# Designs tried in a protein design run: designed miniproteins, single chains. Part 56

Each design is a single chain, and the fold is of that chain. pLDDT is the mean over its residues in the fold that is shown.

## One batch from the design tools (miniprotein)

Design m1926
Fold by ESMFold2-Fast:
Structure m1926 (fold): chain A 95 residues (1-95)
Amino acid sequence: NSQISSDASRVMSNRDNPQVQNSMQLISDYYDALMNGDSQQRQQYFNQLVQQVNSISRTDPDMATSIMRVASQRASNAGDSQTSQQLQQMAQRIS
């Protein structure tokens, strides 16, 4: 699990970057919406996260990949295995 640890470290080391901050906020907002049962808001935040990560990938593909892998692990920890797998596949396509 050294890869996941490295991804988390990269994101945390760059948390002063506005794009990284926005991506982490979207991940948090997604899981808050999931816990509150707001399926429309959850889907909207997920779509915004994907769009943000795709934008980042054009200038910093390593950062985009790390953000998606961090989001994937958070989904897995929350028991959302389908979202975790989807995010992992997206990370593989960016890298």
Scores: mean pLDDT 78

Design m1927
Fold by ESMFold2-Fast:
Structure m1927 (fold): chain A 94 residues (1-94)
Amino acid sequence: MDELSEERERLVEEILEGIRPPMTEEQEEEVRRELLEYGLSVVEFVRANLHLPEEELLKAVMERFGISEETARAVYLYLDTQEGVRLLKEAVLK
């Protein structure tokens, strides 16, 4: 298997594991599929644009990548949470 496929699969697993229980099996499959196709690009775009208001950022992501609101929101919450945890760890280790 190629390295890009493995990296995308790991990203999907991390995002789905940490955010919330899946609402339905169909919705989880759709989010997983979209993350496998666009996940790396979506993460990069969201990370670069975290300074935008949440609603504007979600709209921009959905428009640019043609992904669902659920997928866009999942990536946003995942990155926002990771950044918060990182800042907390730096403060505690000081």
Scores: mean pLDDT 68

Design m1928
Fold by ESMFold2-Fast:
Structure m1928 (fold): chain A 94 residues (1-94)
Amino acid sequence: LSEEQKREARELLERAEEHLRKAEEALAQGDYSTAMLHLMEAARDAARALELLGRPEEARELLQTVEDLLFQGDFRAAIALLRETIERARRELE
């Protein structure tokens, strides 16, 4: 990876974490619609970071799994998966 690609991936992961934070705040307020939008944005940003890291299949699987969990109303599982994925990707950029 180029240094520019690593920087872009780090910025995408930071944005994904911010969306996770906003989703958790929305869930605490009972705003499931806002939580869903932020979780979808977090998944998109994390998936783009995975694509930059050379893992397009993992990116596609993440998007599909998060979408499925959200359609099932399992917001907590979606948050846990996204947090784990973001933390793992961040470690690889160090």
Scores: mean pLDDT 88

Design m1929
Fold by ESMFold2-Fast:
Structure m1929 (fold): chain A 99 residues (1-99)
Amino acid sequence: MSKEELRKKLEELLEKLEELLKKTTNPLAKRLLEQLIEVVKKVLENEKLSKEQLEKILKLAEEAYKLLVELEKTTDVLKETGLALRVIGLILDIELILK
């Protein structure tokens, strides 16, 4: 996959994250969505990222999106906490790639 294709997929993911944020009623999911959106925007602004860095970031961000969809649907406080911690870890991994 080219850098251009990876950036396009990140832009498409950003749109999905923003749509999920509009529909989200869970306060924790909303805060984590806002943080992930901010980080993905920083990735898209960074023209110096390698193809390998973009591939890793896309995978991490897609995984975080899936967990946030699950978080929005959960009513179990322990599951909510576990999902939130996993999302935080994925966001931190993306930030480490960005430095």
Scores: mean pLDDT 88

Design m1930
Fold by ESMFold2-Fast:
Structure m1930 (fold): chain A 55 residues (1-55)
Amino acid sequence: SPFKVGEVVRSKVYPFLQGTVKEIKDNYIALETPKGYILYVPMERANSEPWELLS
């Protein structure tokens, strides 16, 4: 998997998709944003689009 729980990541395509990986499931990842809400990113997007590791 390109992600681990506890990593801080940001999409290179959409910078608003940034946060701490809180959960990894078969079909999505859950990111907690710096503002404290959760974003759900489909696993197909998480695996196919470029991301950067911030931590």
Scores: mean pLDDT 79

Design m1931
Fold by ESMFold2-Fast:
Structure m1931 (fold): chain A 80 residues (1-80)
Amino acid sequence: SEPALNAEKVLEAVKAAIASGDPTLMYLVLGTLAKELERASEEERRALREAGAVDVLRPLLTHPDPRVVAAAQRVLDLLS
């Protein structure tokens, strides 16, 4: 069965938020992803890692908005 958390669609949404340059949109998208990851299976977390989520998220740790940094760190912690 298809996982409830779709890795490709999730990464597309994260990349779109980053491309927008809107830190509020980044914060909201990352916050939603963190909440979903808290309920996610290990298979769903692995699919996100294999899709390249860590490489997409790591640059956000140097973002000027502390909300974006905190949200990105939380998502990365949940993926480790």
Scores: mean pLDDT 85

Design m1932
Fold by ESMFold2-Fast:
Structure m1932 (fold): chain A 118 residues (1-118)
Amino acid sequence: SLPEEVREEIRELLEEKLKKHNLTDVSEEMKDYLVEQAAKLYLKYPEISIEKIVNFLVAWVLFVKEQGLPLTPENLALAFPDFRNLPDEEIQELLDKYNIPLSVSEVKELAKLFSSVL
């Protein structure tokens, strides 16, 4: 299991980035879901930075919001195949629109790795 200290670090960083992107309607249940997904990935791939993982999760949440869907764990999971299969140009547009410090290549890499833990 991941140490509680690391889970707390993930949660704090996630909450800061959600606030920065005006994602104020994200429920505690959704935050718990996102922390759990980040924790699973970090436990399997500890070489990936927590900041990179959290930025990827925020991009995924923003994608779901852009689709006009309620921000729930169910909708996030259902939208994941579409998010993973976005064209490079559309990934770049999302990253630029929200000033997310990830490259298209990094989003694709993380999407592939998350597919192994979802």
Scores: mean pLDDT 87

Design m1933
Fold by ESMFold2-Fast:
Structure m1933 (fold): chain A 100 residues (1-100)
Amino acid sequence: SKQEQLRELLEEWGERVVEIVLEVTGDERVAEAIRNAIRWWLSHEEIPLDPEKAIAKLESLRQMVLGLASTRMSPEQFARFAERAEEETRETQERIREVA
């Protein structure tokens, strides 16, 4: 379904972001903390069918992840992480618009 496709896009974004955490920090514990936070967020959030509302949910997820990351990595690591996460978010936003 369209709803399942949109949820899968946010789940895929989450997996990509966890990969970036591992590449930036080299710390499996930080990556696991962020993976668990993303899984928890997605389990409690309904993804709307409207593409702009789905994008707003993705942005809320991104802000939650950035907040958690900022407490768990150095300022230098965080700057690199935030830049790469923004790139992944832009790509996922375009895919959401194509699906919905």
Scores: mean pLDDT 89

Design m1934
Fold by ESMFold2-Fast:
Structure m1934 (fold): chain A 58 residues (1-58)
Amino acid sequence: SLEEKLKKIEEDLRKTAERFAAQGDVRAVRAIHDTAELNGAKKAAEYARRLQEEVEAA
């Protein structure tokens, strides 16, 4: 279903954002945020934005 596909996208994008954030790669985290927004993965987009803020504050 579309809902199952969206859930998969959100999970994959969240994990990828965490990986880039752990590396301090702010640009990559921003790219994941933008990708999440384009795919309607709102939860992943919000999560990536928070990770970006945390990395920039460190």
Scores: mean pLDDT 85

Design m1935
Fold by ESMFold2-Fast:
Structure m1935 (fold): chain A 87 residues (1-87)
Amino acid sequence: DLAARLEAAKTPRELAEILAEALGAPPEEREPLIERITEFLERLIEELGISIAELAEWLALRARAAAAPDDPEVQARGRAREEEIAA
């Protein structure tokens, strides 16, 4: 679960690694993306005056909300699976 992994992260780099993987970056481009996300998250923590734990919790909540219903594609996949089971 993406949200659980984000919530367990203890450093900006750990958050960046999880986010880069979730974004589907190819392995050869992943390290530059991780470095960019890490720098962004470190600046965000500094500018907002929040802790890494607070940022990790917020990202986990957002990931759970993004996985929530009302996504037409997620809803369509759910219906397709139900139709497959019923057939």
Scores: mean pLDDT 71

Design m1936
Fold by ESMFold2-Fast:
Structure m1936 (fold): chain A 74 residues (1-74)
Amino acid sequence: AREEVERLLEETRERAEEAKKSLSEEQQQIVDRMLAGMEEWVREALATLSPEEALRLTRLAADLFRKELDELLA
């Protein structure tokens, strides 16, 4: 569960980095802020929740992040 959370964060960072190549400087700043917020939220979840709960929360955060990246790229 913890390893899966770290994997999802890594995948999300990779998606963000790839998307930034096609975005304006202002949009890149939005992506950086979103990623920082997600990483902070997941770090807090890992510190306070069970690994299974942290994984569920991380999956939700990753899905929301992907949706927002798709909107920015549209």
Scores: mean pLDDT 80

Design m1937
Fold by ESMFold2-Fast:
Order: C-alpha cells, then sequence, then structure tokens
Structure m1937 (fold): chain A 116 residues (1-116)
C-alpha cells in the first residue's frame, strides 16, 4: 500500500536525519583532526545522498497517490515521476552537501577564535 511505503520512507528519513546530526557532533569533537574530518565529511555526504533519494521517492509516491484518486497512472507517466524523483533527490543532496561545507568552515573558524 502506498501509505505504508510513504510511512517507511518517513521513518528512513528520520533515521538519516539522526545519523547526520550524530556525525555533525562527532565532526565538532574532531574538528582539529583533518583526517577524521575528511572521513566524517564523506560519511555525511553519503547520508545526504540517501536522504535526498528518500525525499524524492516520497514525493513520487505522494504524487502517485494523488493521481490515482482521479485515474490510473500509465507506465510512461510512472517512469517520468521516477525521473523527477531522482532529480529532486539530487537537488536536495547537493544543497545538503553545500551546507555541510559551510558548517565545516564555520566550525574551523570558531575553533581558531577560541585559541586566541
Amino acid sequence: MLDEQIARLDAAIARLDRQIDELKEQLRANIDDEKKVNQLKTLMEVNAVFRGLAEGLKAMLLKEKELEKTRSIPPSEKHQLLLQAFKLGADVAAKEIKELDEFIEKEKKELEEKKK
């Protein structure tokens, strides 16, 4: 059922959000260890990609649910919705990765100010 699939995606997104928050705390604790920061950044980027894909898939399922109220959805339209889901997921992931880069730069600057 679409509602069960949407609920599973909501749960997956919530889990990924918690993992990203945990990784941010680990990154703050290790901000002076460049090797550790790079490792944590890579893990956070991977989680951002999975989170983006989950958001895109959820948007697709919500759109399918809305459309099915009025008509059946042909396979060609389902393929188009899937492509839109991947594009939305990629855009969300790209934004989160950019925000991560800004977060790391800010944390490094704050650490340097505390050492003065």
Scores: mean pLDDT 82

Design m1938
Fold by ESMFold2-Fast:
Structure m1938 (fold): chain A 123 residues (1-123)
Amino acid sequence: SEALKIAERIEELVEEMAELLKELNSRYYETLADAMLQKASELRRLIENNEPVSNIQRQMGALASTMAQALFHVHLELEYLENNPNVSEEEREKIQEILNRLNQLNDEIGTLARQLIETLKKE
């Protein structure tokens, strides 16, 4: 199924996003990472079971919401560190690189999500 291939690709990108969040060495980001992994896995399961498109769209919305929350908090973390004189430039650069990659992954997942919905509407 084309829809299943798209869902598997979304899961792979979410796995990369989760690993990047775990590099921040925070229980909060680890919790968000685990939540994203669970939501991506559930999305694939719904597609494998030919669940209604409305259920798949709701699950995709839940995943997108969790990803947006993670991005927002990493951005706030970077702003906090930029105002802290005791934090090294190397640490700030590391978090900036993580944020840049998370944004790239979020954009690719968003593109795949739109393609997934279009594919499902064609049945």
Scores: mean pLDDT 87

Design m1939
Fold by ESMFold2-Fast:
Structure m1939 (fold): chain A 77 residues (1-77)
Amino acid sequence: SLEDLIRAAEQELAALQEMAADPSTPLTVQLFQLAALSVTIDRVLERAKELGDQEAIEKARAMQAQLDALRAQILQR
């Protein structure tokens, strides 16, 4: 379901946040996870728009904003 997809994306985002905070996690791993999650969130947003689910659209956009902030944090090194 869309709700399950959103939950999975939120869990993956949280895992990436933990990886970005852990100095033992290789930069290449962080960048690959960031790219994969970006694609997943985009798919969630497209599906939410097709269904007209405003709450899901807002959640997906919030996740996109968090991912953009993480990307900036990772690349500032």
Scores: mean pLDDT 83

Design m1940
Fold by ESMFold2-Fast:
Structure m1940 (fold): chain A 81 residues (1-81)
Amino acid sequence: SETVRLVAERELAEAEELLEELKEAIKQGDNERAVELASQLGVDPEEVRELLEKGDYEKVLELAEEKLRQRRASAEAAIAA
């Protein structure tokens, strides 16, 4: 369905934008914004907060990228159908 493809592409684009905003928030040291953005991607805000307190920024990005990969797989499946 054309509608399904367009919705999937839009949702994937929004998720990719959230990941880029998350990278920028981490770079700026905006931990509260980083928690908010990671939560919007589907990462547990408590886990993100704990990792940011430890300075484990790489793990925060890995969790967010995993959520984006899941959304991408769903979008690709919708486009292929």
Scores: mean pLDDT 83

Design m1941
Fold by ESMFold2-Fast:
Structure m1941 (fold): chain A 68 residues (1-68)
Amino acid sequence: MPSILPAEELFQLTQEAVDLALELVKQGKSKEEAREEALRAAKERYPQLGEADVAFIDREITGALEKL
């Protein structure tokens, strides 16, 4: 599915969401709570995110959390 965001902007937003999820886990939240909160924050910041963009961000957050 094509992204509705420019690739550079999507990667920047994804990096910010991953960084937030990692920080939330560091603060004592579970990996699932951190994933949900980071993904929610991304959607609130960019309500126009398409399904493909949301799925991409979710996969990147999950992958980063699995490496902890």
Scores: mean pLDDT 80

Design m1942
Fold by ESMFold2-Fast:
Structure m1942 (fold): chain A 55 residues (1-55)
Amino acid sequence: SPLQQQLDQLDAQIQALVDQLKTASPAEQARLLAEIQRLVAQRNEVQAQLDAQQA
């Protein structure tokens, strides 16, 4: 489904940012964490839409 594809893309983006955190400076970590938080919120919204379609 299109929603499953969006989830897969968001999960990949989140994983890439998490990997960047491992070598980031403290200032860069703050920015990356904020970006991860935004993507996680988007993922949760897409997951809720997918769950509603399966209900």
Scores: mean pLDDT 86

Design m1943
Fold by ESMFold2-Fast:
Structure m1943 (fold): chain A 85 residues (1-85)
Amino acid sequence: MEEIEEAVKFLREQAERLAALDSPYAPVGAAAFRTAANIVRDTGKEGLEIAAEMLRAMAEQAKDDPEVASILREGAEKLEEAVKK
């Protein structure tokens, strides 16, 4: 269960990172990471795949901001790697 706690901490840190950016997409991106953290916290390992899919969907919506979209995609990829390890 320590791996899930690390994933939740990572997602919360990414939410804070996005909230610090001066971008109109930053608040919604930060909210997506906070929601992802809650899903992973509440559902454990099964939540990692759901959270990754949600972050990828948000990256698509934030496509007009490459920096925010990149951070969201990076988050999704890291959760996908955690599922495999």
Scores: mean pLDDT 82

Design m1944
Fold by ESMFold2-Fast:
Structure m1944 (fold): chain A 73 residues (1-73)
Amino acid sequence: MLSREEAKEYIREEAERLGLKLTEEAVEKLLELVGTDPERIRKALELLKAMFPGRTITEEDVLSVERLLRPPP
């Protein structure tokens, strides 16, 4: 389990590997929705890449897929 700061760095590094750009607000919102589990972060970033190719991902973009980022029932 990552600390909050380690999770932010992990998001930035994984986003760079995936060719994604996220705003700081998007990073914070992603952490709120998926937490600090590296597996959940990675899967969420893969989803965001599929949904929003070729542009900077914003807080609004993360919120628009919130229902898909929450744990399954």
Scores: mean pLDDT 78

Design m1945
Fold by ESMFold2-Fast:
Structure m1945 (fold): chain A 83 residues (1-83)
Amino acid sequence: MSPEEIAEGALESAELVKEINPNAGVTIRDMYSNAANSYKQAGDYEKAAEAYERGADYLESLGDTETAEEMRGLAEIYREMAK
């Protein structure tokens, strides 16, 4: 399985867990981070940034603004790398 396929599987898993247990904060955060790292390994920095942004949006929905801001910062870095 390619790193991109692994990343897509991680995103699918994050969305599924979010539907079943929307308060599984650490687990869902780690799934988005793993997806971003796998996209980075595949050289797809734009999708890596999107994975971090989706994780940040989720954490903001839980009130974890500090960690969400950290993830948005990582997304911005990867977007610059995609240029």
Scores: mean pLDDT 83

Design m1946
Fold by ESMFold2-Fast:
Structure m1946 (fold): chain A 100 residues (1-100)
Amino acid sequence: VDEIEARLQELLSQFQTAVDNKDVDKAIQILNDLIALYNEVEQDENEKKASTLVLNSLKDALIEAAKTEDDDTLKEKMYQLVGVLQLHVEGFAQRLRQQS
């Protein structure tokens, strides 16, 4: 989890830098890397539990960044990632309820 948290923080820092520099191509690449990291975590049930809070924090940060983004392409990609993260968080919560 600490390694995943460190990778997530690094990607978030790089994403903010790309947005600040108006480097849309770099920002989109980092968003794709974040999606890949999430898919990697999704394959491991033990890692999935520990990463749920981190993924929620990422979702909230993306929503806030999207509100101030002037580039429509980047803004749309940010909302797409938020949607993906929200669906996975909801699916995990539902699976936990079914184990009761």
Scores: mean pLDDT 63

Design m1947
Fold by ESMFold2-Fast:
Structure m1947 (fold): chain A 64 residues (1-64)
Amino acid sequence: LEEEREKLIEELRKWVEKNGLDAEIATSVTLDPDGKERVVAAALRRVYDPEAGRPVWEVLKTLE
């Protein structure tokens, strides 16, 4: 799992840099139907949400 996590972080970092974006990278673990853990990584940016009345995280790209 840690090796998968690092790989996804590196791929997203390169994608963010290539596209000249200002984004944070976050990871989480999900379970697949067979009960095995999978790593998911997302590139996020902070935007103001008028419905929530506060800044929220917008997902730009997800890798799994």
Scores: mean pLDDT 75

Design m1948
Fold by ESMFold2-Fast:
Structure m1948 (fold): chain A 96 residues (1-96)
Amino acid sequence: SSKLEELEKEFVELVKKLMEELEKNNFEVTEEIRELGRKIIELLRELSKVVEFDESAEAGRVFLEIINEPDEEKALEILFEYAKRLVEQRKEAEKL
């Protein structure tokens, strides 16, 4: 439980940082964003050892796609596109 809680907390904080950096850079992928993405993918791999991702949810499907992608650049692209969608959804919710 405690290890899972620590991994989940770290994952949430890194995804938040990724979303903030993407928004700050007008969705252009910088070296810092790529480094954040690699850390997030590594955490997803660690999380996948202790939890089963929910395929009925978009997040679970995206996480499984990332974990099963052997090409690092493709895995990063999947992550960044998902993070961009989350930023856009947040902005639309705040606008209304």
Scores: mean pLDDT 83

Design m1949
Fold by ESMFold2-Fast:
Structure m1949 (fold): chain A 98 residues (1-98)
Amino acid sequence: SRYVGDALLAIGAELETDEAVARGLIPVLVELLGDPDPRVRRLAAEAVGALARRFPALAPELEPAVPLLERLLGDPDPAVRAAAREALAALREAAPAL
């Protein structure tokens, strides 16, 4: 299904990848943060956090994810809320000015 494919792209960000591939995933991850499936939203948030930890230089390019992650702090799914908190913490660690 489309959602499985999108989730696999998000999971790919947690594997060993180069910065150029990671940068190319950012627009897809931003879209997946708004996905109707809470499993996809969780994986997207986890992937954003993983990218911020592995490639701190990408933090400015991940800035569009910040307001979406802040919205996910109020998500009905507790796993999505936890992933959003962790992703925001990773982004703040990578770029304290965000």
Scores: mean pLDDT 78

Design m1950
Fold by ESMFold2-Fast:
Structure m1950 (fold): chain A 72 residues (1-72)
Amino acid sequence: MILEKAEEIYERIKPHLTPEQRALVEEDLEIIKKGLENPEDRQSAIDVTAAALRLIGLEIDLEIQRRKELEK
């Protein structure tokens, strides 16, 4: 579920990302994939959480920017 939700967020924001931002998000998705292979490892759990938070933060920033464009 976590990886599936992260991929859904990526698909929603992907058209609004620069190539550099897309590369960073793809790296975060790989961190999530690798972390889920070792769910008992504390460091993997931290890495997955950090990657997910970065992705969510980017989606929020893009939504704020989109709303500002619509309100002007």
Scores: mean pLDDT 78

Design m1951
Fold by ESMFold2-Fast:
Structure m1951 (fold): chain A 75 residues (1-75)
Amino acid sequence: EEEERLREQAESLVWTADKLILIGEEIDLQLDKSVTPEQAQARLAALRAELDGTREERIERVYEFIKKQLKEKEA
């Protein structure tokens, strides 16, 4: 079913984006010599919690966006 496939696509995109966001933040924190290890861990933990807490909502938003784009492309 197309809806299931599009939702799976949205899920994959959000998980990939979250992974890249976390990697980018971790790199930035490692390169910032003014940030202590404790501050870096706290910021990374807060970001992970925010991403985890909003993931389902963001998957639904991406799913709706993909559906809209496909309708526009077909029109």
Scores: mean pLDDT 80

Design m1952
Fold by ESMFold2-Fast:
Structure m1952 (fold): chain A 60 residues (1-60)
Amino acid sequence: SKLEELRKEVEEIKARLDAMQPEILEAYRTDPERFQALMDEADKLVKRLRELEKEIASLE
């Protein structure tokens, strides 16, 4: 169902954000270009997560 697909995407985004946390911490000290790229990716994922949560709420 559409709700199951949206919830699966939410879980995938959350898992990716969790996996990114140690990468972001390492890059912050060692690679400013990589840090910026990871922060940009995290920002896009957070925005997508908010959109998905709004869509799920509209379907409940």
Scores: mean pLDDT 86

Design m1953
Fold by ESMFold2-Fast:
Structure m1953 (fold): chain A 64 residues (1-64)
Amino acid sequence: MEEAKKLIEEAVKDSPEEVREQVLKTVNVLAPSLSPEEVLRLASGLAAHLGDDKTAERLRQLAE
């Protein structure tokens, strides 16, 4: 789980502030209930929903 959180932090570094805040907040709340793969998929879906398709694709590839 710690590794998945670190990968998400790295992926959102170049994202708009709103995307970074929303993804990191959601991951921190839901991480205790999810697997590392599920957390990466969730972060990818949220980034896509917020319009950051590049970050979403990167996180999707990491979850595979």
Scores: mean pLDDT 79

Design m1954
Fold by ESMFold2-Fast:
Structure m1954 (fold): chain A 89 residues (1-89)
Amino acid sequence: DEMEELKKKVEEVIAKYKPEAEKLHKELAGDEEAQRKATARLLKKAAEEMKPYFPEVSEKLIKAADAVLQGKFEEARAILDEIEEELEK
């Protein structure tokens, strides 16, 4: 029961930021620096909301945000994929 509620909270946080991320990606099309900064901000906001429930996931989201800021998109994607796999288990 508690684990099901925690999973729902994670899904709610992801669902909340997905439309905002898609909107920012469209509005900032052609400005790679602005897109990187916007994406990193959303990931850090998600990390703050996740910290009380899954501190390890929060730390991974911050690491992914830092990778995005550095232009290391493949590394950021790998971290996000690891988070999704962990949450599906």
Scores: mean pLDDT 73

Design m1955
Fold by ESMFold2-Fast:
Structure m1955 (fold): chain A 78 residues (1-78)
Amino acid sequence: MTPQQAVQIVNDLAEQVPTLGKDAVAQQVAEKLGISKTQARELVDLSVQAGDAGLAGDLERFQQLSQQLQQKISQLLS
């Protein structure tokens, strides 16, 4: 799995947070990426915050949070 594929998986699953809740989504991310639930929760939180910033039109915050998500995933998958 590439870091780019992992970012896509996290973002796709994070869209389900309003329906399933953060804990259930974090569990699915942890299983798909082979990381701890604590690490997965942090990635889900970053993805949700980036999405919220994008919806609010805060493009700078969206870019910063998206970069943090990408960097964290790259570190976890190394």
Scores: mean pLDDT 85

Design m1956
Fold by ESMFold2-Fast:
Structure m1956 (fold): chain A 94 residues (1-94)
Amino acid sequence: MVKYVPASEADIADLLTAALRAFAKEQGLDLTILTPRDKKIEVEVEYNKSDGSYLVTARLLDESGNVSATVVARIRYEDGKITIELVRAERALE
């Protein structure tokens, strides 16, 4: 049985940075965004055609490949402007 608590601000910042970088790369945007060097992060991007938003899920992995923290953000790109909405931020307790 896994318990979840809110993710730390440092994990949220790192995961949001990774999410924004992945989004920018898929959109062909040249953004100078650095992914954290000491962390393994997986990013998943889903396009919602009904509202033009992207749902981006970033997962922090431990040394065994298990998910230790998850951030979900909704990103919109319109007229050169990027808006980011934090939907959820969670970490596993083990």
Scores: mean pLDDT 67

Design m1957
Fold by ESMFold2-Fast:
Structure m1957 (fold): chain A 64 residues (1-64)
Amino acid sequence: MLPDNQDILEALALAVIGILKATKPSPEEIREWGEKFAKRLREKGASEEIIEEFKKRVEELVEE
């Protein structure tokens, strides 16, 4: 069974968070990348739940 597009978009969101966590850019850069990828996920049809969870993870990463 092929995965749902939402599952793929969620996996991409988590991959982006993983990259940001590994590279440890500045809080400003993390937010800028977060905004860019949130927009891209929305354009690709990600649900608001996926987008909001992604944004939450970005803010948590900035606060760490």
Scores: mean pLDDT 77

Design m1958
Fold by ESMFold2-Fast:
Structure m1958 (fold): chain A 76 residues (1-76)
Amino acid sequence: DEAFRDALRELDTDGDGLVSPGQVVEAAARAGYGVDEKGGGGILMAATALDKNQDLKVSIDEGVEALRWAKKIGAI
């Protein structure tokens, strides 16, 4: 969990606490989750669904929720 949050913070180059859905997938890979094409797609879909403004930006907490959802459905 902390490794994933740290990876999200590292990918947040602007320091604004916002990342793209693609960066959520990259953070999961960096944190040691087995994100193949299906697992990455599941995380990407969850992060996109949590992007309420549809601006392709999600908060670090929303990224964590996307990962938790992907784990519950067995995508990773």
Scores: mean pLDDT 71

Design m1959
Fold by ESMFold2-Fast:
Order: sequence, then C-alpha cells, then structure tokens
Structure m1959 (fold): chain A 85 residues (1-85)
Amino acid sequence: SELEKLQEEGNRLAAELEADPTATREQLREAAREFLARYIRLDPERARAVVAAGERALATGSHPDPAAEAEAREELEWLRRLLAE
C-alpha cells in the first residue's frame, strides 16, 4: 500500500541520516516534517486525532522537560496550521 511504501521510505531515510555524520538536528526535524505532511495527505482525520491527544497531554503537565514541552507545542502548532489548509 501507499502507507507501507511511505513507511519503508521513511525508515531508509532515517537510517541514511543516522549514518551521515554531517546531518544536523535541524535537517532531521525538516525530514520528519516532510514525511508527516505526506501522512497527513493520506489520513488528515488521524492527524487531527494525534493533535488533540498531544494537546491533552500538554494540558495535564505530563512533560518533565520544558525544552521538550516547547518543541511539542511548536510541532502541534505547525501541524494545526498545515491541517487548516
């Protein structure tokens, strides 16, 4: 299926970036966002459910790391903007 092909492509890209000593955290984040956008095009309702779950988790203060919480909020905001079309 298309989802299986996308997952396989994502796994290969992740392995290549992990093996690349010049790959930066920013490049990894951008690659992840590109694949996430492809997943959203395949199933936007699932993406909305993920956003809702993430917002609930942040609201309950379940994140012990402030930096991780800030990154999660930024990713959720990016995803919400992408879903707004």
Scores: mean pLDDT 70

